# Designs tried in a protein design run: designed miniproteins, single chains, continued (4). Part 28

Each design is a single chain, and the fold is of that chain. pLDDT is the mean over its residues in the fold that is shown.

## One batch from the design tools (miniprotein)

Design m12940
Fold by ESMFold2-Fast:
Structure m12940 (fold): chain A 79 residues (1-79)
Amino acid sequence: SLKEKAAEALNLVNEKFGLSVNPFSRSEAPEQVVPKQIVALIMHKEFGMSHREIGEVMGISQATASRRIRAAEAAGFDK
């Protein structure tokens, strides 16, 4: 399910960065923004989720999900 994929992506980000980030929070603090971008990228690349599905799971628009994914790719988090 989408919720299971979201939980798995969150666990991968938290393990990689030693964080307890909530990707569904509305916080725009710098320490939350980058992990949210990485979670969106993992959902897209590793779990095959569409930008729309990521938006629905994270409570954001498809356009915001697309921007998060592109920001993570531009930062080199897909390498």
Scores: mean pLDDT 72

Design m12941
Fold by ESMFold2-Fast:
Structure m12941 (fold): chain A 65 residues (1-65)
Amino acid sequence: SKVYEGGVEGALASGGSPEEAEALGRAIEEAKSDEEAGERLRALGKEGVSSQAASGAGGGARAAS
């Protein structure tokens, strides 16, 4: 999924571990839309991660605006 790929990439770019990136990507992949993905990341305190290019589900990446 696009969100999964972007999230994993973003987490790795932020210095996150592949395991963390995979877990986040999996949670985001369950979401049907970027809005749902944003809600999941927001629940984790990741409001800044929800819409970053190539990092919709990154563990430490910034993605909100």
Scores: mean pLDDT 55

Design m12942
Fold by ESMFold2-Fast:
Formats: C-alpha cells, sequence, structure tokens
Structure m12942 (fold): chain A 55 residues (1-55)
C-alpha cells in the first residue's frame, strides 16, 4: 500500500493534469476529497484541497 505522502503526491499530480485539461477546480476538488475521505484520509484530503485552491 502507498504511504500517505505518496498518495498525496500522486493525487496532486492527477489534480494538476485534470486542471490543465480544463476540468473545473471544484469538480476536481470534490472528486478527490470524496475518494480520500472514503479511505479515511481526512488530513490528506484537506491538504490536497488547500494545495489546489492555493494554485
Amino acid sequence: MLSEEEIKEKVIALAEEMLAAGVPAEVVIHAIRSFLLSQGLEKVAEEVEEEIRAA
């Protein structure tokens, strides 16, 4: 299983690719947050949302 750090890095990379492809930021944030929260990764979900919004 990937570490939380590796999951965060991969999820941020995917989010950046989706944003570059023209997917709205709110759609990207919602999809990623929902996935991470379903896995119990609440802190990672919060950090990824903040990173996407800060970009």
Scores: mean pLDDT 79

Design m12943
Fold by ESMFold2-Fast:
Structure m12943 (fold): chain A 70 residues (1-70)
Amino acid sequence: SPFEKVKEKVSKKLEELESNRENLTPEQVRKEGIKILTELQEEVERLDTPEVAELLREVAKRLQEILDKV
C-alpha cells in the first residue's frame, strides 16, 4: 500500500541519518532532518488514512531525538 511504502521509506531515511550522524556536520544533520519532515508532510496530504497519525508520531519522536543531539 502507499502507506506501507511511505513508512518504510521514512524509517530507512531516519535510520540512515542516525547511522551517519557522526560522519555529518550538525548543519547537514539538520538539513536532512528537515528534508525528511517536509517529504513526510507532503505524503500526509496525499494519504487520507488514520494510520498516518501513528507514522507522524513515530517519525516526530525519532527526528526530535536526532535533531536534539546536534
Scores: mean pLDDT 74

Design m12944
Fold by ESMFold2-Fast:
Structure m12944 (fold): chain A 75 residues (1-75)
Amino acid sequence: MDLEELREELAGKRFDSFVDLGTGAGLRSVLYAKALKPDGKLVAIESSKTFVAAARERAEEAGVADKTEFIHAGA
């Protein structure tokens, strides 16, 4: 399970922007979004419409939906 290691790696980081390809259900993209600066932006791209919906829900639960743009597109 890499989510905790990724979370720890990102905890001290601040990015102006991030692009996440293959976002899946959005668990990883939430960690990226939390590593953004206050007005930073994450673009999350996912080829599954179902996963895009799940990822958006995860971002809302984590309070980072305002920093994340979800794009349904083939990788």
Scores: mean pLDDT 71

Design m12945
Fold by ESMFold2-Fast:
Structure m12945 (fold): chain A 60 residues (1-60)
Amino acid sequence: GPALQAELDRLEAELEELERQGVLAAIQGKDVSPYQARIKELNERRNALMRELGLEPVTS
């Protein structure tokens, strides 16, 4: 539904920003671990929402 789509759009935008910040941190020699951990958490949440919407195939 529209609420789940809005949540997916938000998660995608946040993931793109975190990936960009992580790349910049790596270039600057900063610790990337916090960005990697947050990206993993948001990817898991995104994947769960996509399954609820029927957008991901069941792979076995």
Scores: mean pLDDT 77

Design m12946
Fold by ESMFold2-Fast:
Structure m12946 (fold): chain A 99 residues (1-99)
Amino acid sequence: LVEKIIRRLAEILGISEETVRELIKLASDPEKADEAKARLPTDEQRVVFTAFAQIIRLAELKGGQEELDRLRAGIETALKRGLLSEEQAEVLLELLDEV
């Protein structure tokens, strides 16, 4: 699942899988999370990256249904606010269903 998420995120952001892995590694360090976000030039890319990072965390930690439901609601809210395209939201929701 994590490798599939990395590949899909790289395609959506238009960056390499290696760059995605580096950004996820930075985001996993609380002191470097802001540095990871600063490498993404748009608010839309930051929202997409944050959602994927949360899906990876839930997949690794086997998060409960309540955490999955909160992330789903967050993706739907971002779509309504125009921070995600319909295609980006669909990919994120499909990956969340695999967790």
Scores: mean pLDDT 72

Design m12947
Fold by ESMFold2-Fast:
Structure m12947 (fold): chain A 70 residues (1-70)
Amino acid sequence: SSDEIAREGSRILNRLQQTNPSLTPEMDDRLRKAMETSLEEFREMLRELGVSEEEVEIIVKGIKEAKKRA
């Protein structure tokens, strides 16, 4: 369900903040802008932060679903 995808996305992003000291406020701002303007840039940034391609697709799918419902 979309609720589970949204929860997984939130958990992964929270994990990135807790386990990855490279996630600075500047990178958080860039991630937020990429979510709105370019999902390709968003994917690249997540990959650079060490997120697997499978998890990137889960996060991106959750964002696409959220955008369709907004």
Scores: mean pLDDT 68

Design m12948
Fold by ESMFold2-Fast:
Structure m12948 (fold): chain A 64 residues (1-64)
Amino acid sequence: SKEKAEELAKKIASGDRNAITEAAKFLQTASAEERNAFFEAMKKLGVKDVDILRVLVEYNMLKA
């Protein structure tokens, strides 16, 4: 939910590479509202575009 999205965004902002993979898995089960909260949290925390892109790439790799 929103709390999980914000937690993952904070970990990514701090350079936790494992959080990128965890976020990609989170996005597989997230609703549209939860996805929006996650991306907004990353923008508010100043997460770099390259790290946002990495999450999206890993998410696409996990699509079954």
Scores: mean pLDDT 80

Design m12949
Fold by ESMFold2-Fast:
Structure m12949 (fold): chain A 68 residues (1-68)
Amino acid sequence: MYVAHIKVPEEYAEKVKEIVEKYGGRILTQDGGDIVAELPEDTDLEKFREDVKKATGGKAEVHFVPAP
């Protein structure tokens, strides 16, 4: 699995959560616009990043970390 650290304006937080759920992921933590989510290991990370960028008008910062 991957852990995604996502930083967006707070107004986009709900939309980002919808995208995480669409990919079969789970929200681990949320603090305003700072979201940490778990994604399946078969997730297309490039496509996920693109979907998040499209939904947020390019205002999202996304970092992926392999789960331990």
Scores: mean pLDDT 82

Design m12950
Fold by ESMFold2-Fast:
Structure m12950 (fold): chain A 102 residues (1-102)
Amino acid sequence: KVAEATARVVAEALRHPGRTATSEADGIKVEARTFETKDEALEALNKAREYAKSGKLVSAAVARTDGHYLVVMLTTDKPLSPEEQERLLADIDDLIAAVEAE
């Protein structure tokens, strides 16, 4: 069900470049937006990193599409365990490094 919401939000963000698409399913908020520049995508990923620090981040992803960066972020109001927060923070740091290396 969250996967269906994510697919819909991604499709909407791709249809409307530069516009934030959002949806909610099963207590998880899904956000996606395309950015024209690497710096803007990195700003969005740094916001995801702050959500990871607060235990609110479920997942984040970035993809290249038609010269743009698609950033997808899933957040929750349910508290994550310290182990989950640490893993997600490491995952975000790896993702930021990968985007910077492009």
Scores: mean pLDDT 81

Design m12951
Fold by ESMFold2-Fast:
Structure m12951 (fold): chain A 81 residues (1-81)
Amino acid sequence: SHMDEALAIIEKGVKAYGEEFKISEEAQKKVIEKAREFLEKGERDGRVIREELEKILLESGVDKATARHVASMVAGAIVDL
């Protein structure tokens, strides 16, 4: 389905960012699961998506600059679907 294709793209992106920025696999999984929730609910507000993903990354110990960057990129991908 279009949502399965969307989630696969998001999973690939999050894993690539996790490798580049040394984000834990646990934090990556939390971001992917939250992205799935937003896709399933049809949430399209990029600010709402970004803020929630940034919060997850920050709570997982990711630094502020990396959390903002990754959350912004993932939120943009979800909105552009």
Scores: mean pLDDT 85

Design m12952
Fold by ESMFold2-Fast:
Structure m12952 (fold): chain A 84 residues (1-84)
Amino acid sequence: MTLEELRERMEANKPVHDEAVAEIDALLDRAEAAGALTPELVAAAVAAKIRVMALTLDAPDVEAARRGADEIVAEFRARAEAAA
């Protein structure tokens, strides 16, 4: 892998990262509005965001990044919905 290829990959994966982070934040906002916000849910959101960030650095292409991000968001959504 060249440095240029890595840069192009990171730029291509950035929208996937931004979308996933926005969805996690939206789920936290919904939990707060419902009175279901807990320190455990906030910690889970931080962990999910870290996983998404790592994924955008490691994923070889946008499809792999999207699949991984969708899985991370789905896991967090299930946790947030169970808390509410």
Scores: mean pLDDT 82

Design m12953
Fold by ESMFold2-Fast:
Structure m12953 (fold): chain A 97 residues (1-97)
Amino acid sequence: MEALESLRKGLEEEKKKLEELKKKLEEAGIPEELLKQFREGKVDAEELKKKGLSDEQREAIAEYVLSESEIELTEALIEELETGDRSKLEEIAKKGK
């Protein structure tokens, strides 16, 4: 499917951008654990500012976490579209009831 191929290419570009963001954060001395804590809501933007991170660094952290979430959702969507299998989505919906 051409639509799926376009989504896969878009996903690859998003993953490249995510890796570039990750490298920039690593070069800035931002540890993986801090990214995880921000993702889990244990550390917010104000706490990052108090730790001496620049506005650009805080924006990069937020963009990284958001992009990671979008990639996960896009990957799940692509897999469902490729397999045509809705049973997993239906079971997840039933478990949520």
Scores: mean pLDDT 71

Design m12954
Fold by ESMFold2-Fast:
Structure m12954 (fold): chain A 62 residues (1-62)
Amino acid sequence: SLELLQRILRHEVPLDLARELIALVEAGRYEEARALLAQRLGKTFPNDAELLRFIANIRRVL
């Protein structure tokens, strides 16, 4: 459910990290956003489309 996804994202992604990731993606700095996600959350994204989908989900739950 959307509520479950929202709870998971809020739990996994601290608000300060979420804001930084959104700012990096808005600036087109996708490699830095991927590196930050890998370093802080252990998440990897095979392409920009999956990264952008994840960031869109974060925006939706804020």
Scores: mean pLDDT 77

Design m12955
Fold by ESMFold2-Fast:
Structure m12955 (fold): chain A 72 residues (1-72)
Amino acid sequence: MEELKEKVLRALYEAQPEGLTPEEIADKLGVSRYEVLRALRELEKEGLIESVPKGNTTVYRLTEKGLEKVRE
């Protein structure tokens, strides 16, 4: 889980400023959408990412706190 959370943060960092959908993250990391959604839920609780509705989907992006975490 920790390793997946780190990879998700890195993927979102590379996709700035637009962010990524859960499907895009799953495709990039070669993991299931289910595993990505679990990691995203934990990262949101930690305040490292935020969710933004876009039409029929949700895009996730780093908060300032998340950006600082990736740089460490």
Scores: mean pLDDT 82

Design m12956
Fold by ESMFold2-Fast:
Structure m12956 (fold): chain A 98 residues (1-98)
Amino acid sequence: MKEVLEKAQEVVEKVRKLVEEGKLEEARKTALEGAKELAKELGISEEKLEEIIKEAEKEAEEVKKELSKVIPEEDAEKIATVLFAIRTADLLLEEYLS
């Protein structure tokens, strides 16, 4: 695996473990710091990183909103937090490959 993909996977795994432990604030902080570090590694501008974070947050909020209709709010928030980390990594890698 490329070093960048390995780092992205490590961040997602760490966020998932924190979410499983109920540490949602720490999980969100870990996802954001991981995104910043990955962006630096990939040479992505601060402006583009902000756009990517905003897009990932919007997608996570929509998922949380829809899931909260059928599952407990706390569980929806956990899923949305993990999805935010995954989507942020995907968008950063897509930008790098474009």
Scores: mean pLDDT 83

Design m12957
Fold by ESMFold2-Fast:
Structure m12957 (fold): chain A 99 residues (1-99)
Amino acid sequence: SSADFLEKVKPYEEEANKILAELEKYDPFARVLYRDQALYIAYKLKEKNIKLTDEQIEEIARFLTGQISYEDLSEETKKILEELGIDLRVRFPRLAFKE
């Protein structure tokens, strides 16, 4: 039997919820609008055993909600996103947990 989607995302939910909480400071609908992006970032962070600083989470949240441009991201944040294989200038790939 295949596991429920919710069971598959549980290991990423805590980190994704931390990212979504920061996004909610800039967009009250963040939990609906950015769930896929937050979950994808959390997945990549866990895969690489990387933890974002609170400042880096704030920069990413401000970028995703349109408060700043990509060029306004710190070089440290850009390097981490590059290491994770995430390009915030293009559409985020969705996690294919439904199959």
Scores: mean pLDDT 72

Design m12958
Fold by ESMFold2-Fast:
Structure m12958 (fold): chain A 66 residues (1-66)
Amino acid sequence: SMEGYELGRKAGELAAQGKTEEAAKLLKKAVDQGQGLSATKGMMEMAIKLGGEEGALEAIRIAASM
């Protein structure tokens, strides 16, 4: 859903900034609402856009921890 995707985009922005704990909290909120896939997509897209390869790796690490 759009709400999960937007939570993911915010998590991706935080992940690109190295704010791992805050990013993980937003992703977990979306997962708990049944929107984990949409949120993971939003997180990956934004983390790559803002953080490049390092952002992508951080986002993968966060998603793998769920």
Scores: mean pLDDT 84

Design m12959
Fold by ESMFold2-Fast:
Structure m12959 (fold): chain A 78 residues (1-78)
Amino acid sequence: DGKKRAQEITDRIDEAARESLQAGLDVAADAAMEALDLMMTYSSDKEKSKQWYDVLKTALDQMDRLDRLLRQREAEEA
């Protein structure tokens, strides 16, 4: 379940990133905020909280990756 959700989020981010890096970042940021909110909502449910923590980590890793690509692109245009 958590693994499947993390994969679905990664696929959505990659699809958006193919359109534009900014779109990928926006999807990843939205996913991270949603996961954080759900972790707080399910803080008493260890299993559900862990699933959303894994999604949050995946989204944050994708944000870092896309941010680095954007900064590299900006440096090449400067």
Scores: mean pLDDT 80

Design m12960
Fold by ESMFold2-Fast:
Structure m12960 (fold): chain A 85 residues (1-85)
Amino acid sequence: MGEFEVTITLDLPVDEEQGLEIAKSLVEYVKKKDPSIKLEIESVKTEGKKLTIKVKADSEEDAKKAGELIKEYLESLGYEVEVKV
């Protein structure tokens, strides 16, 4: 199967260590909601007030579902988030 990337962008002024912990929490959240979805953290970047997290999924369907779950989770916590699959 091809690799499919999910890009998550948050207006959140954190350092790269905090960003990595957020990325790990999102991967564990998706795994808890759907254990069949496998996500790998590709990159975590901080620039000014923006946190950008990239994760990879094994399929386009898994990437889309993971992106939706991540968006719903972060919005439920009061964050304004962009998710691109």
Scores: mean pLDDT 82

Design m12961
Fold by ESMFold2-Fast:
Structure m12961 (fold): chain A 87 residues (1-87)
Amino acid sequence: MPSPVELFERYAARLLEMAAQELSPEDLARLRATVERLLGLLRSGRASLEQVLAEVRDLRNRAPPSLRAGLAMLERAIEEVLEHLRE
């Protein structure tokens, strides 16, 4: 079975491809930087997927509308990864 990090990386890569068609280059860069930071935390074992999900929800609440949709997609991707790991 793929690891939690590998699943998150795969879902995040697809999300960033979709976001590149909808977001401005600046908002896409911010979303990509957020994904890279969260991947770093997961790879180092400093955060669980549940903690990453909580941080994404917090970021979405403070984000402008243009970035909020991308963060909501990331939130859903993390929820799906958690569901797959539970199976």
Scores: mean pLDDT 78

Design m12962
Fold by ESMFold2-Fast:
Structure m12962 (fold): chain A 75 residues (1-75)
Amino acid sequence: SPPASEEEIKERFEEELKELKENFSSLNEEEQRAAQAILNLYEGKDIEAAMATLNEIAPGAGEAAGEMVLRIKEA
């Protein structure tokens, strides 16, 4: 069922975020900025700045990441 699948996606995303935090120091400056923006979106901090940072890296990435985070939080 879609709700059950979204819960599985949430668990997988939380594992990916854990790996991102563990490997943060091995990332370059641009990757660290993108990673911090994703973490900020997940925590609900500086959402506009985080989305702007992601959109600078790839057009529409901020909107896509924000939508994904909202869906995961609602699961």
Scores: mean pLDDT 73

Design m12963
Fold by ESMFold2-Fast:
Structure m12963 (fold): chain A 91 residues (1-91)
Amino acid sequence: MRVEREEATFTVDALAAARLGSSALVGIAEAALEERPEAVRVEVTLEASGGKTARAVATRTESGELVLEATPLDALAAGQTATIRVTVELR
């Protein structure tokens, strides 16, 4: 099993504070899983200043079923620093 990781750090603006939620993280995880045929699992984590965290996972089962999981994201404030990490598990 091979693992690939990418991360991006950004300052939260008013638009990101309003729109970043569990559904956005799920969308990132699902898109990353579909981009690579060899990908079996994608995990997206968000860590923001003040100890706020969120996580989404997209998994493709052996039967080809898509399983999506997410934790709730606490409200973010404009001006906070946030890091999104994407971890892709390959066959």
Scores: mean pLDDT 74

Design m12964
Fold by ESMFold2-Fast:
Structure m12964 (fold): chain A 78 residues (1-78)
Amino acid sequence: MAAAERIVARIKELAERTGVSERDAMFILGAAILGGQEEAEKRLREVAEKHGIKLTDDQIREAAQEAVEIAREAFAAP
């Protein structure tokens, strides 16, 4: 299952790019699944502020878009 392996790899890349933990990256993905980009951006901002991670609005938007794309890939029809 190439899709599942790619999803895991992208979650790890998201964590590395933003500096959040893999656990927090998974929660951001969950927010993207439930509420789309707005919820993913909100969750990422909350996590970044809580841990003192400095992210620009562009970095937050890009990371949230990545999370939404990962969510879409997980639910893509064959």
Scores: mean pLDDT 78

Design m12965
Fold by ESMFold2-Fast:
Structure m12965 (fold): chain A 99 residues (1-99)
Amino acid sequence: KVKELYEEAKKLAEEADKLIERMFPGLVPRYKELREKRRQLEQEIASSDPKLAELVAKRNKIVDEAKKDYEKNGFLSKEKVDKYQAEIDKLDAEIEKAA
């Protein structure tokens, strides 16, 4: 179940943090602080361009649809590959223009 995997991942993270803290006291808190500040800045940048974020989401949706189509049939026809690629290329051009 998902709960067991979550608890296992948490234990591994705590074990890694303890090892680092023993070697370099205070390093783990500094790492987390800097990472959090970076995330906040990245989020502020993303918030200043919600149109770019929307275009990226649309691109990811097309990629996900192509993956599901491949998984369902075990292959993608050339026509479907060309169609998905054309839609991705169009969105990539819009992303480049928006950025």
Scores: mean pLDDT 70

Design m12966
Fold by ESMFold2-Fast:
Parts: sequence; structure tokens; C-alpha cells
Structure m12966 (fold): chain A 74 residues (1-74)
Amino acid sequence: SAEEAIELFEKAIQSAEEGKVDEARKYLTEAIKALREAGLPDDVVASLEAGLKFKVPENLIAIARGGKALAESL
């Protein structure tokens, strides 16, 4: 659901802020999956998945904030 995706993006942001990059990526992956299941278009999902390749916490936080905003619009 969109609400589940929002919670997962918030967990991803927190993990990235703590420098836990691998944990942040796991939460981002699950959040993006939840968005896809909630009806987000495949092209938008692919754009978010491209963000998972970032290895610096600031980039992961930016992707998670963007994904959360998309989930809140659903």
C-alpha cells in the first residue's frame, strides 16, 4: 500500500542519516516494490530503482524523499 511505502521510505531516510547504506538500500528496495504494488507506473518505478545505485547517504536520502512524496500523492 502507499502507507506501507511511506513508512519504508521514512526508515530508509533514517538508516541513510545514520550512515547505514546497506540497510537504507534494503528499505528503499521494499518501498519501491510497495509503490509498484500500489499502482505506480513502471517507468517511474524504473527511475526510482536507478537511484539505488547511489552509494553516498545524501543521494539515498534524496531518492527516499522523492519516493515518499510520490507515495503521499497516491
Scores: mean pLDDT 80

Design m12967
Fold by ESMFold2-Fast:
Structure m12967 (fold): chain A 65 residues (1-65)
Amino acid sequence: MREVHRVPGSMTEEQIREAALRAAEVAGLPPVRVEVELIFSPEAQAKWNAGQGAYVEAVITRTPL
């Protein structure tokens, strides 16, 4: 399943992936593989790189195992 989430730009891709795995476990979902892809427009990426409190969109794909 593929979901789009708005996440704080201060989070790393690894932290987002860990949070998604934990959320799946808490929700009682069967074992899943989690993949994270961050989507930036050029403007959003510039703000995120500057450490401003911007949000970025993360595409989180959960595949049943």
Scores: mean pLDDT 66

Design m12968
Fold by ESMFold2-Fast:
Structure m12968 (fold): chain A 70 residues (1-70)
Amino acid sequence: MPSMEEIVEKTVKELTELIEKLYKEGKSEQEIMDALSQKIQEAAERYKLSPEDVLKIANEGMRKVEELLS
């Protein structure tokens, strides 16, 4: 079974791929942020993520958004 670290890494990868896809499709920053929040909430419920893991995933997602919008 995957470790919690592997689940976090996979979620970050899926999240960054989603952000890149939405950005390439011309979605607004608000639409990208809404999708980011939904994906994090889904993962937190599904995998019973700690608040620290949720923050880690959110920070990596925000870093990707800043990279694309800079």
Scores: mean pLDDT 81

Design m12969
Fold by ESMFold2-Fast:
Structure m12969 (fold): chain A 77 residues (1-77)
Amino acid sequence: SPLEEARRKVEEGEKIVEEMKKKGASKETILFAESYVGLGRIAVGVGEVAKDPEFALRMAEEMLEKIKEALETGKPA
């Protein structure tokens, strides 16, 4: 389901944050990525309550893209 896919993308974002920490990314880059993970978790909750799983998935996808960009650049996106 889109909601389960959104949850998996949030989990993927959490794993990327841990990778950033292991690589010694800056505090600013880590906080940026953690903030986007938080927004992804909120989007999943909103999508569940509002019965809009497609919204949750779209938001989780956008947030994961931002987190991946921060990992690649070493900077907040």
Scores: mean pLDDT 85

Design m12970
Fold by ESMFold2-Fast:
Structure m12970 (fold): chain A 66 residues (1-66)
Amino acid sequence: MRTIQARQLVNTLALSFGLPPGFSSLDVLEKQGLVPKGFAKKVKEWFDKLVRGEITLEEFREKLKE
């Protein structure tokens, strides 16, 4: 369930920039200079940590504030 909420946060971020939902759109945002370099990779790493229970959904949300 928490992974679904994390995916929704990523989808909302992508859609806010007019891109399709999903993690692949973060790579596009990075290439366009709309987010810092390495952001897409970091978000995927944070999502993997969330799936493994190493971080909370709240921590994941905070990391997406950029």
Scores: mean pLDDT 75

Design m12971
Fold by ESMFold2-Fast:
Structure m12971 (fold): chain A 87 residues (1-87)
Amino acid sequence: SHMDELLARAVARVRAALAAHPGLSEEDKARIEMAALQAFLLVAEEGVPLEEAEAWMRRLLDSLGLPEEVRAALLALFREILDEIAA
């Protein structure tokens, strides 16, 4: 479906962004990727508000103790993807 293709591309974009940050552990990358997919599904399938999905992702990134520059870049990417999913 269009939504399945959109979600697959969204996850691929997150995976590519994480690959650009080699300082992140493979465990942290996997956790971020899975959480992003769950957040995207909550918006796409369950109609959860974008603000709630973004807040959930922000809490996850905060729990991982990421460098602020990496955290900000990932949050900006998540906002862009969530806006595309909600359109």
Scores: mean pLDDT 83

Design m12972
Fold by ESMFold2-Fast:
Structure m12972 (fold): chain A 58 residues (1-58)
Amino acid sequence: SMAEIEELRKRARELEREGVRAVLAGDLATVAQLQAESDRILEELSRLTGEENPRLLL
């Protein structure tokens, strides 16, 4: 659904920004966790939209 896709896009963008901040803070454990969650959300976006590069949706 469109609402589901919008929620996933918003969450992926938020996680990417948090990931950058965690890198700058040197928090490698948080970086790994956020990266894994972001990757999962991008895979879901790809499956829902049929877009091979889900980052184009962000």
Scores: mean pLDDT 84

Design m12973
Fold by ESMFold2-Fast:
Structure m12973 (fold): chain A 72 residues (1-72)
Amino acid sequence: STSSMMSRMRSMGMSSGMVSRFSGVVTMSRNGNPSSTRFVSTVSTYVRNNNGNGVRNTMNNFVRTRRSSTSS
């Protein structure tokens, strides 16, 4: 469940901000956004493998890509 995944992310040392952003992306994924669906799948894989660096890197890449597309 989403709650279980968020609990695991917190246990891996993810900030409350990251967990909140992930929750928002899960909602976008449910609405059929393919980028959000891919992101959720990738984060889920890293959380299942207890790979905090993978989660952090994926979150940072997602945020940077979004900012780049909106800042220009």
Scores: mean pLDDT 70

Design m12974
Fold by ESMFold2-Fast:
Structure m12974 (fold): chain A 73 residues (1-73)
Amino acid sequence: GAMARLAELKARIAELKAQLDAYFDESDEVTPEKLALLRLLGAEMVLYHHLLGVETDVSPASIARAEALVAAA
């Protein structure tokens, strides 16, 4: 259900943040791998807020792009 998906997204967001923090601690260099993780984090945060019912200026097309990016990862 929606609550299970919300919990899953929350857990993945926390994990991605921890991974990015660890990479940042190792080097300030912006690698393609770090950029991919940042894009994925952004997409998962968009979906998390959308499922929470948070009012955002995010269009349906932006939600669809976020879903596609998360599905591809």
Scores: mean pLDDT 77

Design m12975
Fold by ESMFold2-Fast:
Structure m12975 (fold): chain A 95 residues (1-95)
Amino acid sequence: MAAERRRELVERARRLARELVRLQEEAERAGLSAEEREALLEPLVPEIEELLRSGKEAARAMLEVLLEAVSERTGKEPTEENYEMMERLAEEAYA
């Protein structure tokens, strides 16, 4: 296994997820509607889908960043249930 390539995919997934979150936060501060926010994120969807399909580790890393962002946005710590669901989604994608 090329550990270097796996590490780069995971880092890219985390970076993309953080950019997605940041873009959504900026849109919220600008007072954009839910539909306008979705339109801003739509061009990134194909890249997100490719990264999620590229490897379980990349999918998990992306979901973890998104879960953390939701926690920050709501001011509530992620629950064990949230982590379990994230792990399940990543596992089922590569069953």
Scores: mean pLDDT 68

